# Ledger of designs, part 90: designed miniproteins, single chains, continued (2)

Each design is a single chain, and the fold is of that chain. pLDDT is the mean over its residues in the fold that is shown.

## One batch from the design tools (miniprotein)

Design m7104
Fold by ESMFold2-Fast:
Structure m7104 (fold): chain A 117 residues (1-117)
Amino acid sequence: EKLKEWLKKQAERIADLILGDLERWAREHFSPEETERFLEVAREFFKKFIDEAVKIMEKYVNGEITRDEAIKELKEKAKQIVDELAEKHGLTPREREMLEAAAESFIKLLDFYLFDI
């Protein structure tokens, strides 16, 4: 319980950093309406992905999977959620590419901050 709650809080902090970077990028490259739509989808992505990432991280911490297996599962889950949201919201190729880049950055930051705890 404490470990799961701590992992979720760290994942949420990392997501907030990436969402901040995405907002700055989107406001420079998209209209205000496109920016808000994209950020709403990005927030939905992280809400769903954080819960899945915490489950994968718990398996890693419990010794059920290796770090490489955990990163692979995180990448596979991120792709599944991006594909689902791209279909659900009709994302443009550019919006999809940016969401994929955000997911990759999130996994990279999880790797730096949480796998070496």
Scores: mean pLDDT 85

Design m7105
Fold by ESMFold2-Fast:
Structure m7105 (fold): chain A 62 residues (1-62)
Amino acid sequence: SGAELGKEALELLKKAIETGSKELAEKAQRLGVQAHLQGDVAGAEEVSKLAKEFRKKHPELA
């Protein structure tokens, strides 16, 4: 479901922020888009917010 994709995306993006992994950040953002398409708008918005935080913490990877 969209909610499960949103949860997975949020977990992966939190790990990406912690570890500086661009690959995890990109995967998380892709899952966030899929969550939105399946109706988890709130989860997708949180993914977008964390993606901005990733770019602030790891600007060289943005």
Scores: mean pLDDT 81

Design m7106
Fold by ESMFold2-Fast:
Structure m7106 (fold): chain A 75 residues (1-75)
Amino acid sequence: AGQAQADARGDRIVAIAQQILAQNIPLEELLAQLERLDPQVAADLRIQREQGLSDDDLRRQAALALASHQLRAEE
């Protein structure tokens, strides 16, 4: 795949993540959804929360991870 295809895939993940964030789902629910799909990434985000990462940053990271899984399921 060319660079344009990699950029387009990244843009699609960001767009899906923005749709997830627009639903105003609580952080704990986003982490619970992510834990069912990717327990390791959910665990890493919980550690980052303990290290002082903001809830807004955690929601963005969780939404991006969920968006990546959603896009893979559509492929």
Scores: mean pLDDT 79

Design m7107
Fold by ESMFold2-Fast:
Order: structure tokens, then sequence, then C-alpha cells
Structure m7107 (fold): chain A 79 residues (1-79)
């Protein structure tokens, strides 16, 4: 998905749904950070981008959240 497609999807969510999505992204970042500790290439970079996405989404910055999510997806696709 492109950053624009992710942004549109996130904007369609309620504030409560966006808060839940941010929490889900933090959980994914934690799982990827665990994979990084096991030496999985790209996992640490993907975890950092998902953590930034979660923080941006929690702050209400949907555009920045979508940009970070798109970067994480690009990294994961290269794994």
Amino acid sequence: ATAEEIEEALRSLSPEERAAAAEHLRGLAEKLAEQAKKGVPGAGEAAEELQKAADALAAGDVKKAAEYMAKAEEIIEKM
C-alpha cells in the first residue's frame, strides 16, 4: 500500500479506532525488535519505523503515521 492509501484508511477510522491501531503498531514494533535481537536483517529498521508510526498516530498526525507505515512495509518486503 502507498502512504496515500494508508493515510486514507487511517482518516476513515474513529479516534478510538486510531488509538487501537497505534497500540497494534506498537505491538508489531516490539515483535520486530525481538526478531532484530535474533539477527533478522531489516527487523530493527522496520521496528523503528512502526514505533514512529504508532507515536505519530497517537499524536493525531495521520499523514506522518502513514508515511512511517509505508516505510516499514517497504523494509519488510525486502526481508
Scores: mean pLDDT 84

Design m7108
Fold by ESMFold2-Fast:
Structure m7108 (fold): chain A 68 residues (1-68)
Amino acid sequence: SELAERAYELASKVLSEEEAEVVKAIADSLSEFSPEDVAKGAKEGYESSDDETQKKMAKALLEAAESV
């Protein structure tokens, strides 16, 4: 999906290839949801996470959802 490709691009800039692939898989699994709903969930994950890698993953997904 366009969301998944964009999420992978953004994640690949700040995360490992393996971690970026996980973000892509998450984005593909969310393809039935609107970009607005995905962005809301990703923002929630970003704000609630204490792990820097999880924050980067959530931020990549959020920015991808906001850009499609």
Scores: mean pLDDT 83

Design m7109
Fold by ESMFold2-Fast:
Structure m7109 (fold): chain A 74 residues (1-74)
Amino acid sequence: AAEHLEKAIEAARAGDLEAAREHLAKAEQEVRKMPDQKKALAVLEELGKAQRALDAGDLEAAIRHLERAREIVE
């Protein structure tokens, strides 16, 4: 999860929306496999907010939510 979150953040900072979405989707898949359900739900909430921000073209908001998701995973 952390590796894909890091790559999603890097892609978003570069303005590569497609790569950011792909890495976010992979991070979401890994988070869904986490044994800590409460932690997984908190991360998924932040990933959902990041995805909506990417859809709106708000890269700054997307990066903030991805960084918050990474902080929860670590």
Scores: mean pLDDT 82

Design m7110
Fold by ESMFold2-Fast:
Structure m7110 (fold): chain A 92 residues (1-92)
Amino acid sequence: SMKDMEAFLQKVEAEAKAIKAWAAKNLTPDQYKLTEAILDSLLAQLKMAVKQKNFDLAIFAVEYAVNEIKKNLPKDFGDYIKARFDAVLKET
């Protein structure tokens, strides 16, 4: 439903904010900038998914962002981000 998609977007936005706050304190400036770019792209894709009422696109956007983080950032950080977003997906 539209209400479920809006709730999902809000949960991902909250998670992205928490991840950015952690990354700002624990990653290098270049790694933080890349994290911010990936998460901002994710939020833009989720807003489009909500507009299109397409839950599959929303799930795909989250999975794509996790994979980009795992490819470009330290393994432990990638594993941590995957666990956080997997928790959000289970609640949806």
Scores: mean pLDDT 84

Design m7111
Fold by ESMFold2-Fast:
Structure m7111 (fold): chain A 75 residues (1-75)
Amino acid sequence: GRERALELLLADPTVARALVHEALRLEAQGASDEEIAAMVRRGAEQLLTDAGEPARLSLEEALEILRELKRRLGL
């Protein structure tokens, strides 16, 4: 779930940074929270799948992951 996806993202700073930068780009273009959440969910679920973990996240969980990544990366 969310906690495992966050652990995997924090273990891969290249992927985490790319995901946050893409979210910031979408925000600058006026994308909705739902569009941003869907992008973050796709990236996080791909990492879960690659790790052999269940790839099941809500849009709310994806936004929580994004907020924590922004905090950790100072973005």
Scores: mean pLDDT 85

Design m7112
Fold by ESMFold2-Fast:
Structure m7112 (fold): chain A 119 residues (1-119)
Amino acid sequence: SLSEKIRKYAKEIRNAQTIEEMVEIVKKALEEFKDDPLALRSLGFYVGMILAELLSDEEIVKVVKEIFDYMIEMNMPVENIKLFGEGLILGILLSTGNLKTVQAVEDILREALKKIEEK
């Protein structure tokens, strides 16, 4: 069931007509899996692959920042944000191999974790 739900969200994200629609689908998936660290890591992996396939490097960075800001706003546990981020980085790396895009996403994750630890 969990694997089926993640695949359903991955398909919906791929079929999104706009970047805004894509982000809204990711936010719904994050809300559903917010308390499941393993599901979040798997979701992150698929999201990372899809973003790298469909978006430019600048669009990936913008979308990733919005996603991490949303996770902070919804008070996701630090470990869950980290696991989603690790999945996301792996998905991007395997799809594009662009180390600068990977580094930018790693920097976004680091900044997000720092914001939470300062509270």
Scores: mean pLDDT 86

Design m7113
Fold by ESMFold2-Fast:
Structure m7113 (fold): chain A 109 residues (1-109)
Amino acid sequence: SREERLEEIEELLKKIGEAYENKDIESMVKYLEEAFRLLLELLEQEKPSVEEAHLLMVALILAEQIIDKLSPELLRLMIELLRRVAEHESGDAKRGLEEEIERLEKALE
């Protein structure tokens, strides 16, 4: 089922990209929420796989394109996802994630 979940996330990322190209922000937000929820389910207490990390980075890059359109609930999901990844990182990567978390927390104010 993990492989099937990764395929579901990849399909969602494709739909997000298509929605973005079509200026369909509502659909893009919906697909981002679904993708973040699935990514959180895949993130166990161990370090994420290279494939999971790649999908996460793509989802985050897409979310940044419409950061001002994201609901507070979706921003909280994004923050939780980043926090879980940051727990398994070190050095510059961890600092970058922690800085992004602080930036997103300010967006909720």
Scores: mean pLDDT 78

Design m7114
Fold by ESMFold2-Fast:
Structure m7114 (fold): chain A 65 residues (1-65)
Amino acid sequence: MKLTLTVRVNTSGLSPEEREKLLAEARERALGLLQLKKDALLAKDPSLEVEIEVEVVEDPNLPLT
């Protein structure tokens, strides 16, 4: 079973360093959310094989994060 979460972030106006930091922070938060969901699924059925995948997408039309 595969859990996938796509996170959108607005990196407009950020320096390359700030952009990389924001993308890394967004990925870490998404991984945390997916890990909680995985733990909840495993609590119901410990025999499940659960994979986690995070995709971070830059969207300049989103409100500034």
Scores: mean pLDDT 79

Design m7115
Fold by ESMFold2-Fast:
Structure m7115 (fold): chain A 90 residues (1-90)
Amino acid sequence: SLLEQGQLALDQGRHYLDAAERLFARGTPEDLRLALGGAATAADFASEARRLFEEYSKETGGSAQELLEEATEVLRRAEALRAAAEAALA
């Protein structure tokens, strides 16, 4: 279902974000590049999750508001981490 696909995408987004945050904390140039890549991947998954939850709401009339809010927060954090990693590598 769209809800299950969205939840899987959200879970993947969280996984990559958590890994990227740990890499960023290590602060080496190699870890910062990996953190940048992980943050970009997390943002892609969070965006896909939002799209799938929006489609679910349109098709079923069911609410995915909490999941949409969670995916939006993962996206926001991923974009912030991406910007921070880019700045640290500059």
Scores: mean pLDDT 90

Design m7116
Fold by ESMFold2-Fast:
Structure m7116 (fold): chain A 82 residues (1-82)
Amino acid sequence: MDAALAEFERRVAELIAELRALEKDPTAAGLAALGERLAALSRQAEELGAQITDPAAREKLLALVGRVQEAVAAFLAANSAL
């Protein structure tokens, strides 16, 4: 469980970095890859949420999901004309 949560945290950080890169230089290929990564992270979050019974681990997962939601909202706001 701890290893899976750490891997999820790493992937969240990578996604946020990619969102920042796409915000500066949006490409069709980058946007398509972003959609696929968001779908994969959403599925992984659901799987982890179903397995986590520890309150601290659950709070960490929810905080990571919140960070992704905030990053996506910021990206969409910055690219409201796209």
Scores: mean pLDDT 79

Design m7117
Fold by ESMFold2-Fast:
Structure m7117 (fold): chain A 97 residues (1-97)
Amino acid sequence: MDIFRELTEEERKLLEEAWEEVRRAAEEAARRLAAEHPEVDEEALLEAGLAAGKWHLIAAEVEAHMGRIEEVPALTAAAVEAAVEAARRAAAEAVAA
């Protein structure tokens, strides 16, 4: 009946790993895109990726607090894909002038 229960140590670790995975994916995508297109701002690509991934990670945290920790891996995967696609879109828009 407690919808927003306290997270266990294992659930906190899983969420921390999810945030790290999204950050790493966004950083790697931004770095590769900036290396291929030196005219593009790597920081802008990273920011676009992190912004896109953030909403999926917030959803994962809500699901964990509601006792649905099993939803976290799928939401983390969605966050990673969203972050990489957002970085690619931002790079394409910058290159298009």
Scores: mean pLDDT 81

Design m7118
Fold by ESMFold2-Fast:
Formats: C-alpha cells, sequence, structure tokens
Structure m7118 (fold): chain A 82 residues (1-82)
C-alpha cells in the first residue's frame, strides 16, 4: 500500500509538472488545448488515487503532497479529506 501510494504520488507530481510546462509554453492551438485538458484530468485522477491510498494507510501526508503538487500547477481540486 505505501509503495503504491508513493507511485501514485510520483505520477501526480509528473502530471502536475507537465501541466506547468504546458502553461509556460502557452496554449495556441486546439490540439494543445486538448493536451492540456488531458493532462489536467490525468493529474486529478492520480491525486484521487493518492487520496484513497492515504485514507487506507491512515497517513494524510501523501494526500497533502498530492494536493500541493496540484496547487503548484494551478489546480484547486476539492479532494475528499483523509
Amino acid sequence: DRERGLEALRQTEEASKRLLELRKKGIKTGKEASQYTGAVLRAIGSALEVNLLARRLGDPSLAEEAVEALRKAGINADLPPV
């Protein structure tokens, strides 16, 4: 469980980093807008997995790190509390 939570957190951090790079580059085409939307959904999905695993582990730190990664990427996702 802890290992799966750390992997899901890593995926959330990578997706959030990709979102930041897409925002810095700027969205100029419909294709880029679709890529951005897909990256947002991927980041939120991974963060939800971290949240579920954090609840099972009784360790809110994983969920807090996932929310912070999303926040740094400009995503204010309302995730269930741990």
Scores: mean pLDDT 75

Design m7119
Fold by ESMFold2-Fast:
Structure m7119 (fold): chain A 56 residues (1-56)
Amino acid sequence: GAERGARGALEAARSGDPASARAALHGVQEMLEQGLLSGEALELGREAIREAERVI
């Protein structure tokens, strides 16, 4: 589900690996564009974007 996807992206973004962070950023942005993220999933997605931007 979207929550699981957003949480996985946050974990990937926090891994410290730039390639994983870029993949996470792209995936979350696509989910946002498709309107798949709401509530807690949206918050997790936003955190994933912030963490990914810190790494890349």
Scores: mean pLDDT 80

Design m7120
Fold by ESMFold2-Fast:
Structure m7120 (fold): chain A 74 residues (1-74)
Amino acid sequence: KNKLEQGKLRSEEGIAHLEKIREAGRQAGLDEFSGRGAAEARAWLQALGDKNGYEADLAREAARAARAEALARA
């Protein structure tokens, strides 16, 4: 198959992975805001930071945005 098509597939997989990290971060922020699963959410964010700082930062930003949005709707 075409090398360009394989490059696109890898790029799409990378984007999907980052989207999952962002969604997980958003959910962690909501869990922390509600108090349910807050300890587990914090532990996950910490473990992510130990492996990859960029992904951890992305998740933390998503968590802060989710908390701010929840507060604005309260």
Scores: mean pLDDT 69

Design m7121
Fold by ESMFold2-Fast:
Structure m7121 (fold): chain A 82 residues (1-82)
Amino acid sequence: EEEKRNANIEKMSEQAEKDAKLNREAAAENRKKADQSVSAYSAAKINEVGARTSEMLSNKDEAKKLRDKMLEAEEEGLKRLE
């Protein structure tokens, strides 16, 4: 029970960290192009927002609040799909 929940939290946190790293790298590349293109600047902003969101999800204190809400939503969703 609790062990399964902890394992799922760790998997979610690891995935969020990977997503944050990818978004940071994408944002850096697009910012480099921003000097040449307004379109690239817009893409960099989107990637930076994505990186921040993923970083918040990888933070265990923040992730704990989001985890409780997401798990409740998933459980309710699965019950509706009965």
Scores: mean pLDDT 67

Design m7122
Fold by ESMFold2-Fast:
Structure m7122 (fold): chain A 73 residues (1-73)
Amino acid sequence: MAEARALAEAIGRRVGEALARDDPTALDDPEFVARLRGAIRQYLAERFPDLSEEQLEELAELALAAARAAARA
């Protein structure tokens, strides 16, 4: 779990930094956010197949929170 949390946070931070440069309003688009959440969840599920659906959703939300923090810094 700790490794999965660290990866989710790192992914979110990098995505947020990229969006701050390229499209700072992307995280205000609900469709974009839903698609991004799905992509992060799928990626984490492939890397950590033993995680529950609830844990994957928690990690996707953690990544999105990190992305929003990085984009608005």
Scores: mean pLDDT 81

Design m7123
Fold by ESMFold2-Fast:
Structure m7123 (fold): chain A 119 residues (1-119)
Amino acid sequence: MSREELIERAREARRRAQSEDLEERRAALPVLEELVESEDEEVRRLAAEALRELAQSEDLELRRRVLPLLEKLVESEDEEVLRLALEAAKELSLSEDPEIAEEGAALGRKASERLVELQ
């Protein structure tokens, strides 16, 4: 896939993640699973923005599926990707589901530690 095609897919995934429709938000997940593997920083930043939006969802299944994608993004060397991943992880850490909250908190600590090391 070309860089231009990846960026357009990332923008579409972000729009779906911002939707009030749960089906549209869920449809973003398969695309985001591909985009978090991208070596392009702009694509990863757009994916991180989409995951931050999905982390705010009231749907527990959607929140659970965001966790492994954030785990990939917290390995990033890009400060903006790490900042967005930290924001998403903080939202997940506030979940009433203890498993989601625990994993969200762990990812938030990892992202925060990496941000300190990059500064």
Scores: mean pLDDT 85

Design m7124
Fold by ESMFold2-Fast:
Structure m7124 (fold): chain A 72 residues (1-72)
Amino acid sequence: MVTVALTADAPSKATEDQVREIVESHGGQLLSFDTSDTHTLVIARVPRDKVEALRAELEKVAGVKLETTVLR
């Protein structure tokens, strides 16, 4: 399990509940979700091997390109 921050400089089209369901479907836990007119931030704890699959699925539902940062 790793903690990741998935970020975009754009608002998310997805709701917090949609993001939570996607994170949980990849065997993870949503720790934080914040979206505004200027940014999207998703902080989740997920299996390391699921990080890229999670990012790709979240990009599709949120309608934004996400940058992944693995947190210490």
Scores: mean pLDDT 85

Design m7125
Fold by ESMFold2-Fast:
Structure m7125 (fold): chain A 74 residues (1-74)
Amino acid sequence: MKVPSLEELLKGLDELFEILKEEAKKDKQRALTFGRQFLAWLARELAADPRLSEEERATLLARIEEYLQELEKL
């Protein structure tokens, strides 16, 4: 059972967003393009993952949407 917990998945998203913020300081457009593509892909993967409960899926998708909005503000 090597499935990450919801806490580990949220931590991974937080770490990814910190990396995207640092990259945006160097090249905002490239970081935004990559971030949007990656987060959109991740949202599709999470929506299709049968191992996630409805609550876990909603929490993860809400965090991804929050980070997409925050990327637009950079």
Scores: mean pLDDT 77

Design m7126
Fold by ESMFold2-Fast:
Structure m7126 (fold): chain A 113 residues (1-113)
Amino acid sequence: MVEEGRRAGREAGEAARRGGPEGAAEGGRLAGRKAAEGAAKGGGGVGAASGAIGGAGAYFSGRLGDAEGAGRDAASGLEGAARGAEESGGEEGGKGGAEGAREGARAAAEAAA
């Protein structure tokens, strides 16, 4: 589950690295898709939370200008994932999500540099 969150965060960060609103929008969509896949394949809310949190973190930390729609999609993904983690798995889900979020945030910062 932690590895899935890291993968989702990395993919969302790479999408943000394409630069601008299109990259951010695609990464948000990808993070949501990865969260849904994690939930369906196992781990329920924990898998979903890890993926979505990683992706959302990438967008919020980067402040990629007027990527409002993409940032909003990422934010709603993060909120849904956080809620799922609380309902199903607690601390371990939170740690995986936090690692994914840090990796996503780092990738977004690198894209902004």
Scores: mean pLDDT 49

Design m7127
Fold by ESMFold2-Fast:
Structure m7127 (fold): chain A 91 residues (1-91)
Amino acid sequence: SEAVELLRKHYEETKEELEEVRRRMEELVEAHPEELSEEELLELRRELTIEVLTKAGYDREVVEEVLAAIEELTRRGAPREEVARFVLELA
Protein backbone atom coordinates (compact mmCIF):
# COMPACT_ATOMS: atom_id res chain seq x y z
CA SER A 1 0.00 0.00 0.00
CA GLU A 2 1.35 3.38 -1.09
CA ALA A 3 -0.38 5.01 1.90
CA VAL A 4 1.49 2.72 4.33
CA GLU A 5 4.85 3.54 2.68
CA LEU A 6 4.05 7.29 2.80
CA LEU A 7 3.12 6.97 6.50
CA ARG A 8 6.39 5.13 7.27
CA LYS A 9 8.48 7.66 5.30
CA HIS A 10 6.89 10.71 6.99
CA TYR A 11 7.23 9.07 10.41
CA GLU A 12 10.90 8.21 9.76
CA GLU A 13 11.62 11.71 8.37
CA THR A 14 9.91 13.63 11.21
CA LYS A 15 10.34 11.36 14.25
CA GLU A 16 13.76 12.84 15.17
CA GLU A 17 12.48 16.39 14.70
CA LEU A 18 9.40 15.69 16.87
CA GLU A 19 11.62 14.11 19.56
CA GLU A 20 13.82 17.25 19.44
CA VAL A 21 10.72 19.43 20.05
CA ARG A 22 9.67 17.16 22.97
CA ARG A 23 13.19 17.30 24.48
CA ARG A 24 13.37 21.12 24.21
CA MET A 25 9.92 21.49 25.78
CA GLU A 26 10.96 19.17 28.65
CA GLU A 27 14.12 21.26 29.24
CA LEU A 28 12.10 24.52 29.26
CA VAL A 29 9.48 23.16 31.68
CA GLU A 30 12.24 21.93 34.02
CA ALA A 31 14.13 25.26 33.82
CA HIS A 32 11.08 27.57 34.17
CA PRO A 33 8.12 25.59 35.64
CA GLU A 34 6.99 28.57 37.76
CA GLU A 35 7.26 31.20 34.98
CA LEU A 36 5.40 29.55 32.06
CA SER A 37 1.61 29.35 31.88
CA GLU A 38 -0.18 26.51 30.07
CA GLU A 39 -1.02 28.92 27.22
CA GLU A 40 2.61 30.10 26.97
CA LEU A 41 3.81 26.46 26.91
CA LEU A 42 1.42 25.64 24.04
CA GLU A 43 2.59 28.69 22.03
CA LEU A 44 6.26 27.84 22.70
CA ARG A 45 5.71 24.22 21.59
CA ARG A 46 4.07 25.49 18.38
CA GLU A 47 6.97 27.87 17.61
CA LEU A 48 9.60 25.19 18.39
CA THR A 49 7.78 22.71 16.11
CA ILE A 50 7.79 25.28 13.27
CA GLU A 51 11.51 26.06 13.85
CA VAL A 52 12.62 22.39 13.99
CA LEU A 53 10.61 21.29 10.93
CA THR A 54 11.66 24.36 8.91
CA LYS A 55 15.33 23.59 9.65
CA ALA A 56 14.67 19.99 8.51
CA GLY A 57 13.66 21.35 5.08
CA TYR A 58 9.89 21.74 5.37
CA ASP A 59 8.35 24.96 4.09
CA ARG A 60 7.49 27.24 7.04
CA GLU A 61 4.16 28.35 5.52
CA VAL A 62 3.06 24.71 5.04
CA VAL A 63 4.10 23.77 8.61
CA GLU A 64 2.17 26.76 10.01
CA GLU A 65 -0.97 25.87 7.98
CA VAL A 66 -0.83 22.21 9.07
CA LEU A 67 -0.37 23.17 12.75
CA ALA A 68 -3.24 25.68 12.56
CA ALA A 69 -5.49 22.99 11.03
CA ILE A 70 -4.49 20.46 13.73
CA GLU A 71 -5.27 23.03 16.45
CA GLU A 72 -8.69 23.76 14.90
CA LEU A 73 -9.57 20.05 14.55
CA THR A 74 -8.40 19.32 18.12
CA ARG A 75 -10.45 22.26 19.45
CA ARG A 76 -13.52 20.80 17.68
CA GLY A 77 -12.90 17.48 19.44
CA ALA A 78 -11.89 15.51 16.35
CA PRO A 79 -10.49 12.00 17.05
CA ARG A 80 -6.69 11.57 16.81
CA GLU A 81 -7.05 9.21 13.83
CA GLU A 82 -9.05 11.87 11.92
CA VAL A 83 -6.37 14.50 12.64
CA ALA A 84 -3.66 12.05 11.50
CA ARG A 85 -5.52 11.36 8.24
CA PHE A 86 -5.88 15.12 7.60
CA VAL A 87 -2.14 15.72 8.19
CA LEU A 88 -1.20 12.87 5.83
CA GLU A 89 -3.59 14.17 3.16
CA LEU A 90 -1.83 17.57 3.25
CA ALA A 91 1.66 16.03 3.16
Scores: mean pLDDT 64

Design m7128
Fold by ESMFold2-Fast:
Structure m7128 (fold): chain A 74 residues (1-74)
Amino acid sequence: SAGEIGALRAALLERTSEAVALAREKNAEDVIREIGEVGARAEAQMAAATSVEEARAIYDAALAELDRLVARTE
């Protein structure tokens, strides 16, 4: 449903913001830029998603990329 996709989009925005905050504490400008790119790409894909299953797959893939980017700042 649109509500379920909306909830996933809100969760993605929150996770992207958290990742940016972590990278910012490390002064990792390249990682901040890449996090923004991942978030923007995933948001565009979710806007085009026609099912909750599709949106969930996009969300899970984006979270995995965000986790890898944050790990690069350690």
Scores: mean pLDDT 86

Design m7129
Fold by ESMFold2-Fast:
Structure m7129 (fold): chain A 97 residues (1-97)
Amino acid sequence: SIEELIEKAKQAFLNGDVETAFKLLKEAYEKAVKDNAPSDVIAEIAILSFELAAFLKRLGMTKYADEALEIGKKAYELVKDDERFKPLLEVALNLAE
């Protein structure tokens, strides 16, 4: 499920396995778009993508950072009008840029 992919991505990120975290996050985003996932799921993908982008940028992994930022921005665009997540999304985006 999308939720399982997100949870695995979070665990990989916490364990410092950034390549696995990126791969799982990309899979979660693609599946969320295909399955028309609800706004809360897409918002979680956006936030995690921005957090991963910021971390990868600090590691000098600029290509992966740019791809994670792009995924985050695409997910953000799908849920930007949902007031429940707007403050967290804006903070996460600012940290990633």
Scores: mean pLDDT 83

Design m7130
Fold by ESMFold2-Fast:
Structure m7130 (fold): chain A 60 residues (1-60)
Amino acid sequence: MPSSAQLMEEARDNPELQQQIQQAEDEVDALFRETGDVAAAQELWDQKMAEIKKQLEKWK
């Protein structure tokens, strides 16, 4: 599982991607806080990270 901190470092020169990473982290945290469902939060995180990683690779 890629760390949000590592993805933020890779996207350091792309503030739009950094904002998307932060929003994804906030959404996952909100879901976990509301539901307490670790599996659902992990699935959302994996989906968000896959999309961000895809955008990061396209940007590179």
Scores: mean pLDDT 77

Design m7131
Fold by ESMFold2-Fast:
Structure m7131 (fold): chain A 69 residues (1-69)
Amino acid sequence: NAANEALRKGVQAAIDGNLDEAAKYFGEALKAGLPESAVRAVLVDLVNRGVITPEQAEEILKKALELAK
């Protein structure tokens, strides 16, 4: 579905170092009905894997939530 596709694209963008693109896709996932808790869980996983820092994860989430409005 659109939410899961956007989430997958957000994860890939973060892995590729495209953090603005990651925020955009996570915002699309939220707008498509994905719960914030699912986006938070994915961002925590990315931090635990060393893909992004905790500060970057917080900025991505903040931006995604703004874009989802």
Scores: mean pLDDT 88

Design m7132
Fold by ESMFold2-Fast:
Structure m7132 (fold): chain A 90 residues (1-90)
Amino acid sequence: DEERRRKLRTLSDEELVELMKKQIKVILLGFRDTGRPLTPEFLYRVLLRVIDSLSHEMEVPRSKVIKAFIKAAKELGLPEEVIKLLEKEL
């Protein structure tokens, strides 16, 4: 959908961070409900798949999506290990 991709490209940095916060919260709630153990490495791999999918769908640079996820992760208080793994991906 060109209209969806166009809107996603015109999101402010703040709006993109809020979208990434929503994505992280959905992931965390899903894992909580299943009782699955969340290691920093496993959470990082899940986030990386979401980053790749969103970058492809949204027609935005992968680095822009990663930077928004890093800011969202910091604001949500995710483990430093996850944040460091995301930063290494840049």
Scores: mean pLDDT 76

Design m7133
Fold by ESMFold2-Fast:
Structure m7133 (fold): chain A 72 residues (1-72)
Amino acid sequence: SAMEELKKEVEEKVDEIVKEAEELAKRRGWSRDQLGMYVVVKLYEWLEENNITDPEIIKYAEEKARELLEKV
């Protein structure tokens, strides 16, 4: 379904953003809070650029980002 395809795209993008944030944090000496802020900003920018306004998908993206950030 279109919803399942979108969820997969969201998961792939969240993983990409978190990995990018980890590399930038390592290179720039960012705190955990700065890393988390970068992830939040980049995630919402991507959601907006792709016109993703469904509250369920936004919540799903936020939950996936939180799960990955807890492992950093």
Scores: mean pLDDT 85

Design m7134
Fold by ESMFold2-Fast:
Structure m7134 (fold): chain A 64 residues (1-64)
Amino acid sequence: DDELRKKAELIALKKYLGIDAPFEELVKKVSERLASLPSEEEMEEERYKLIKLIEEEYEKLKKE
């Protein structure tokens, strides 16, 4: 469900950054944070954490 996926992304991004902001701002802040990391390994680790958060929130929404 595309709408549930978008909701899961919004919730996950808010949790990841610890802020309440519009989706576009959250996406920009995540991109800036990832780009500021000193290595590809650290970037991959943070990306993996974000993917995991999105998937967890998506599973929660699917059960509602």
Scores: mean pLDDT 80

Design m7135
Fold by ESMFold2-Fast:
Structure m7135 (fold): chain A 92 residues (1-92)
Amino acid sequence: ERTLKLIEETLDREGVPEDVKEAIITAVKNLIERKGEDEILKAFDLLKENVEKLPPSVRLIVRSIAFAALLYGSREVQKKAEELLKKIDELL
């Protein structure tokens, strides 16, 4: 709850597009609740498409979420997290 609020406030401050903000919030919430695999997969696909346009602070948040998905996600979620991390690393 408090972590989601801090992420949401950071995304608002950085001027992140609403669809990207919702994707980040959806991924975090579903990973914490350990449910919503399809929602996490859709969120990660959207984040992968938009990560190049995000400021470094938001990319760090996305990277942290992807690492959490490697620890707590299903095999399919882990695969999408690896793809997202690879794309973020290519932007460094």
Scores: mean pLDDT 80

Design m7136
Fold by ESMFold2-Fast:
Structure m7136 (fold): chain A 82 residues (1-82)
Amino acid sequence: MEAERREALERAEKILDFAIKQNPDVSEDEIEEARRAIREMLRTEDLATVRRFIQGAEAQKKKLEAGWTAEKFRELYEKLLE
């Protein structure tokens, strides 16, 4: 259980790190809030729900790799919090 949650966290962090590196205009405060929200979600939600959210975010990341914008980073962040 904990190992699977760690994998989900690592996957979420990789998506977020990619978004950060592609969007230098995103604020550091927003990045830290996104990281805290991801960790809280992984702590409080059941694993199946977490995995569904991560899969959705990964699908969005693949679409956004064609061209990141601050708007698309916001959409990804919001999906991770749902």
Scores: mean pLDDT 64

Design m7137
Fold by ESMFold2-Fast:
Structure m7137 (fold): chain A 81 residues (1-81)
Amino acid sequence: SLEKAQAEARASLTEEVVEEAVEAARSGTREGLLGALGLVVVASFAGDREAAARLYEAIAEALAARGDPDAEAFRARAAEL
């Protein structure tokens, strides 16, 4: 069921997995940013608002460091969670 799939996704979002993705995004590499973007989709699907907010904040920070105008959109999204 959808609910079971969401629960399984939530269980996969361990503190270690989220921390690794946050650090990878903060590194500013393309691979790290894409990995964090993928994980934020999983966190959003799972309803894990805390994990999603942390990932959006890390992405916003990395984009801001690059001068990317999309940084504000990701920061705003984190604040809504």
Scores: mean pLDDT 84

Design m7138
Fold by ESMFold2-Fast:
Structure m7138 (fold): chain A 75 residues (1-75)
Amino acid sequence: SKLDELYKKINEIAKELGVKPFQSKEELEKFLKTLAGIFGVDYDELLKNVDKAVELIKKYLEQQKAGKFPEPYEK
């Protein structure tokens, strides 16, 4: 599935960026929905475009360091 491809590739990128890998595909799905909302893109388009999803994750991490966006999930 598209989500399986994203899960593998994103966890590879997470290791390169020194962030904790996602523990489940459901966790990744929730995070991608959050990114879609933050960046004003369709979630379904992110599922179809792995490279776009990876780019948004990198931008999200940079903006989190700058304090511009909330956490992917609120506690």
Scores: mean pLDDT 70

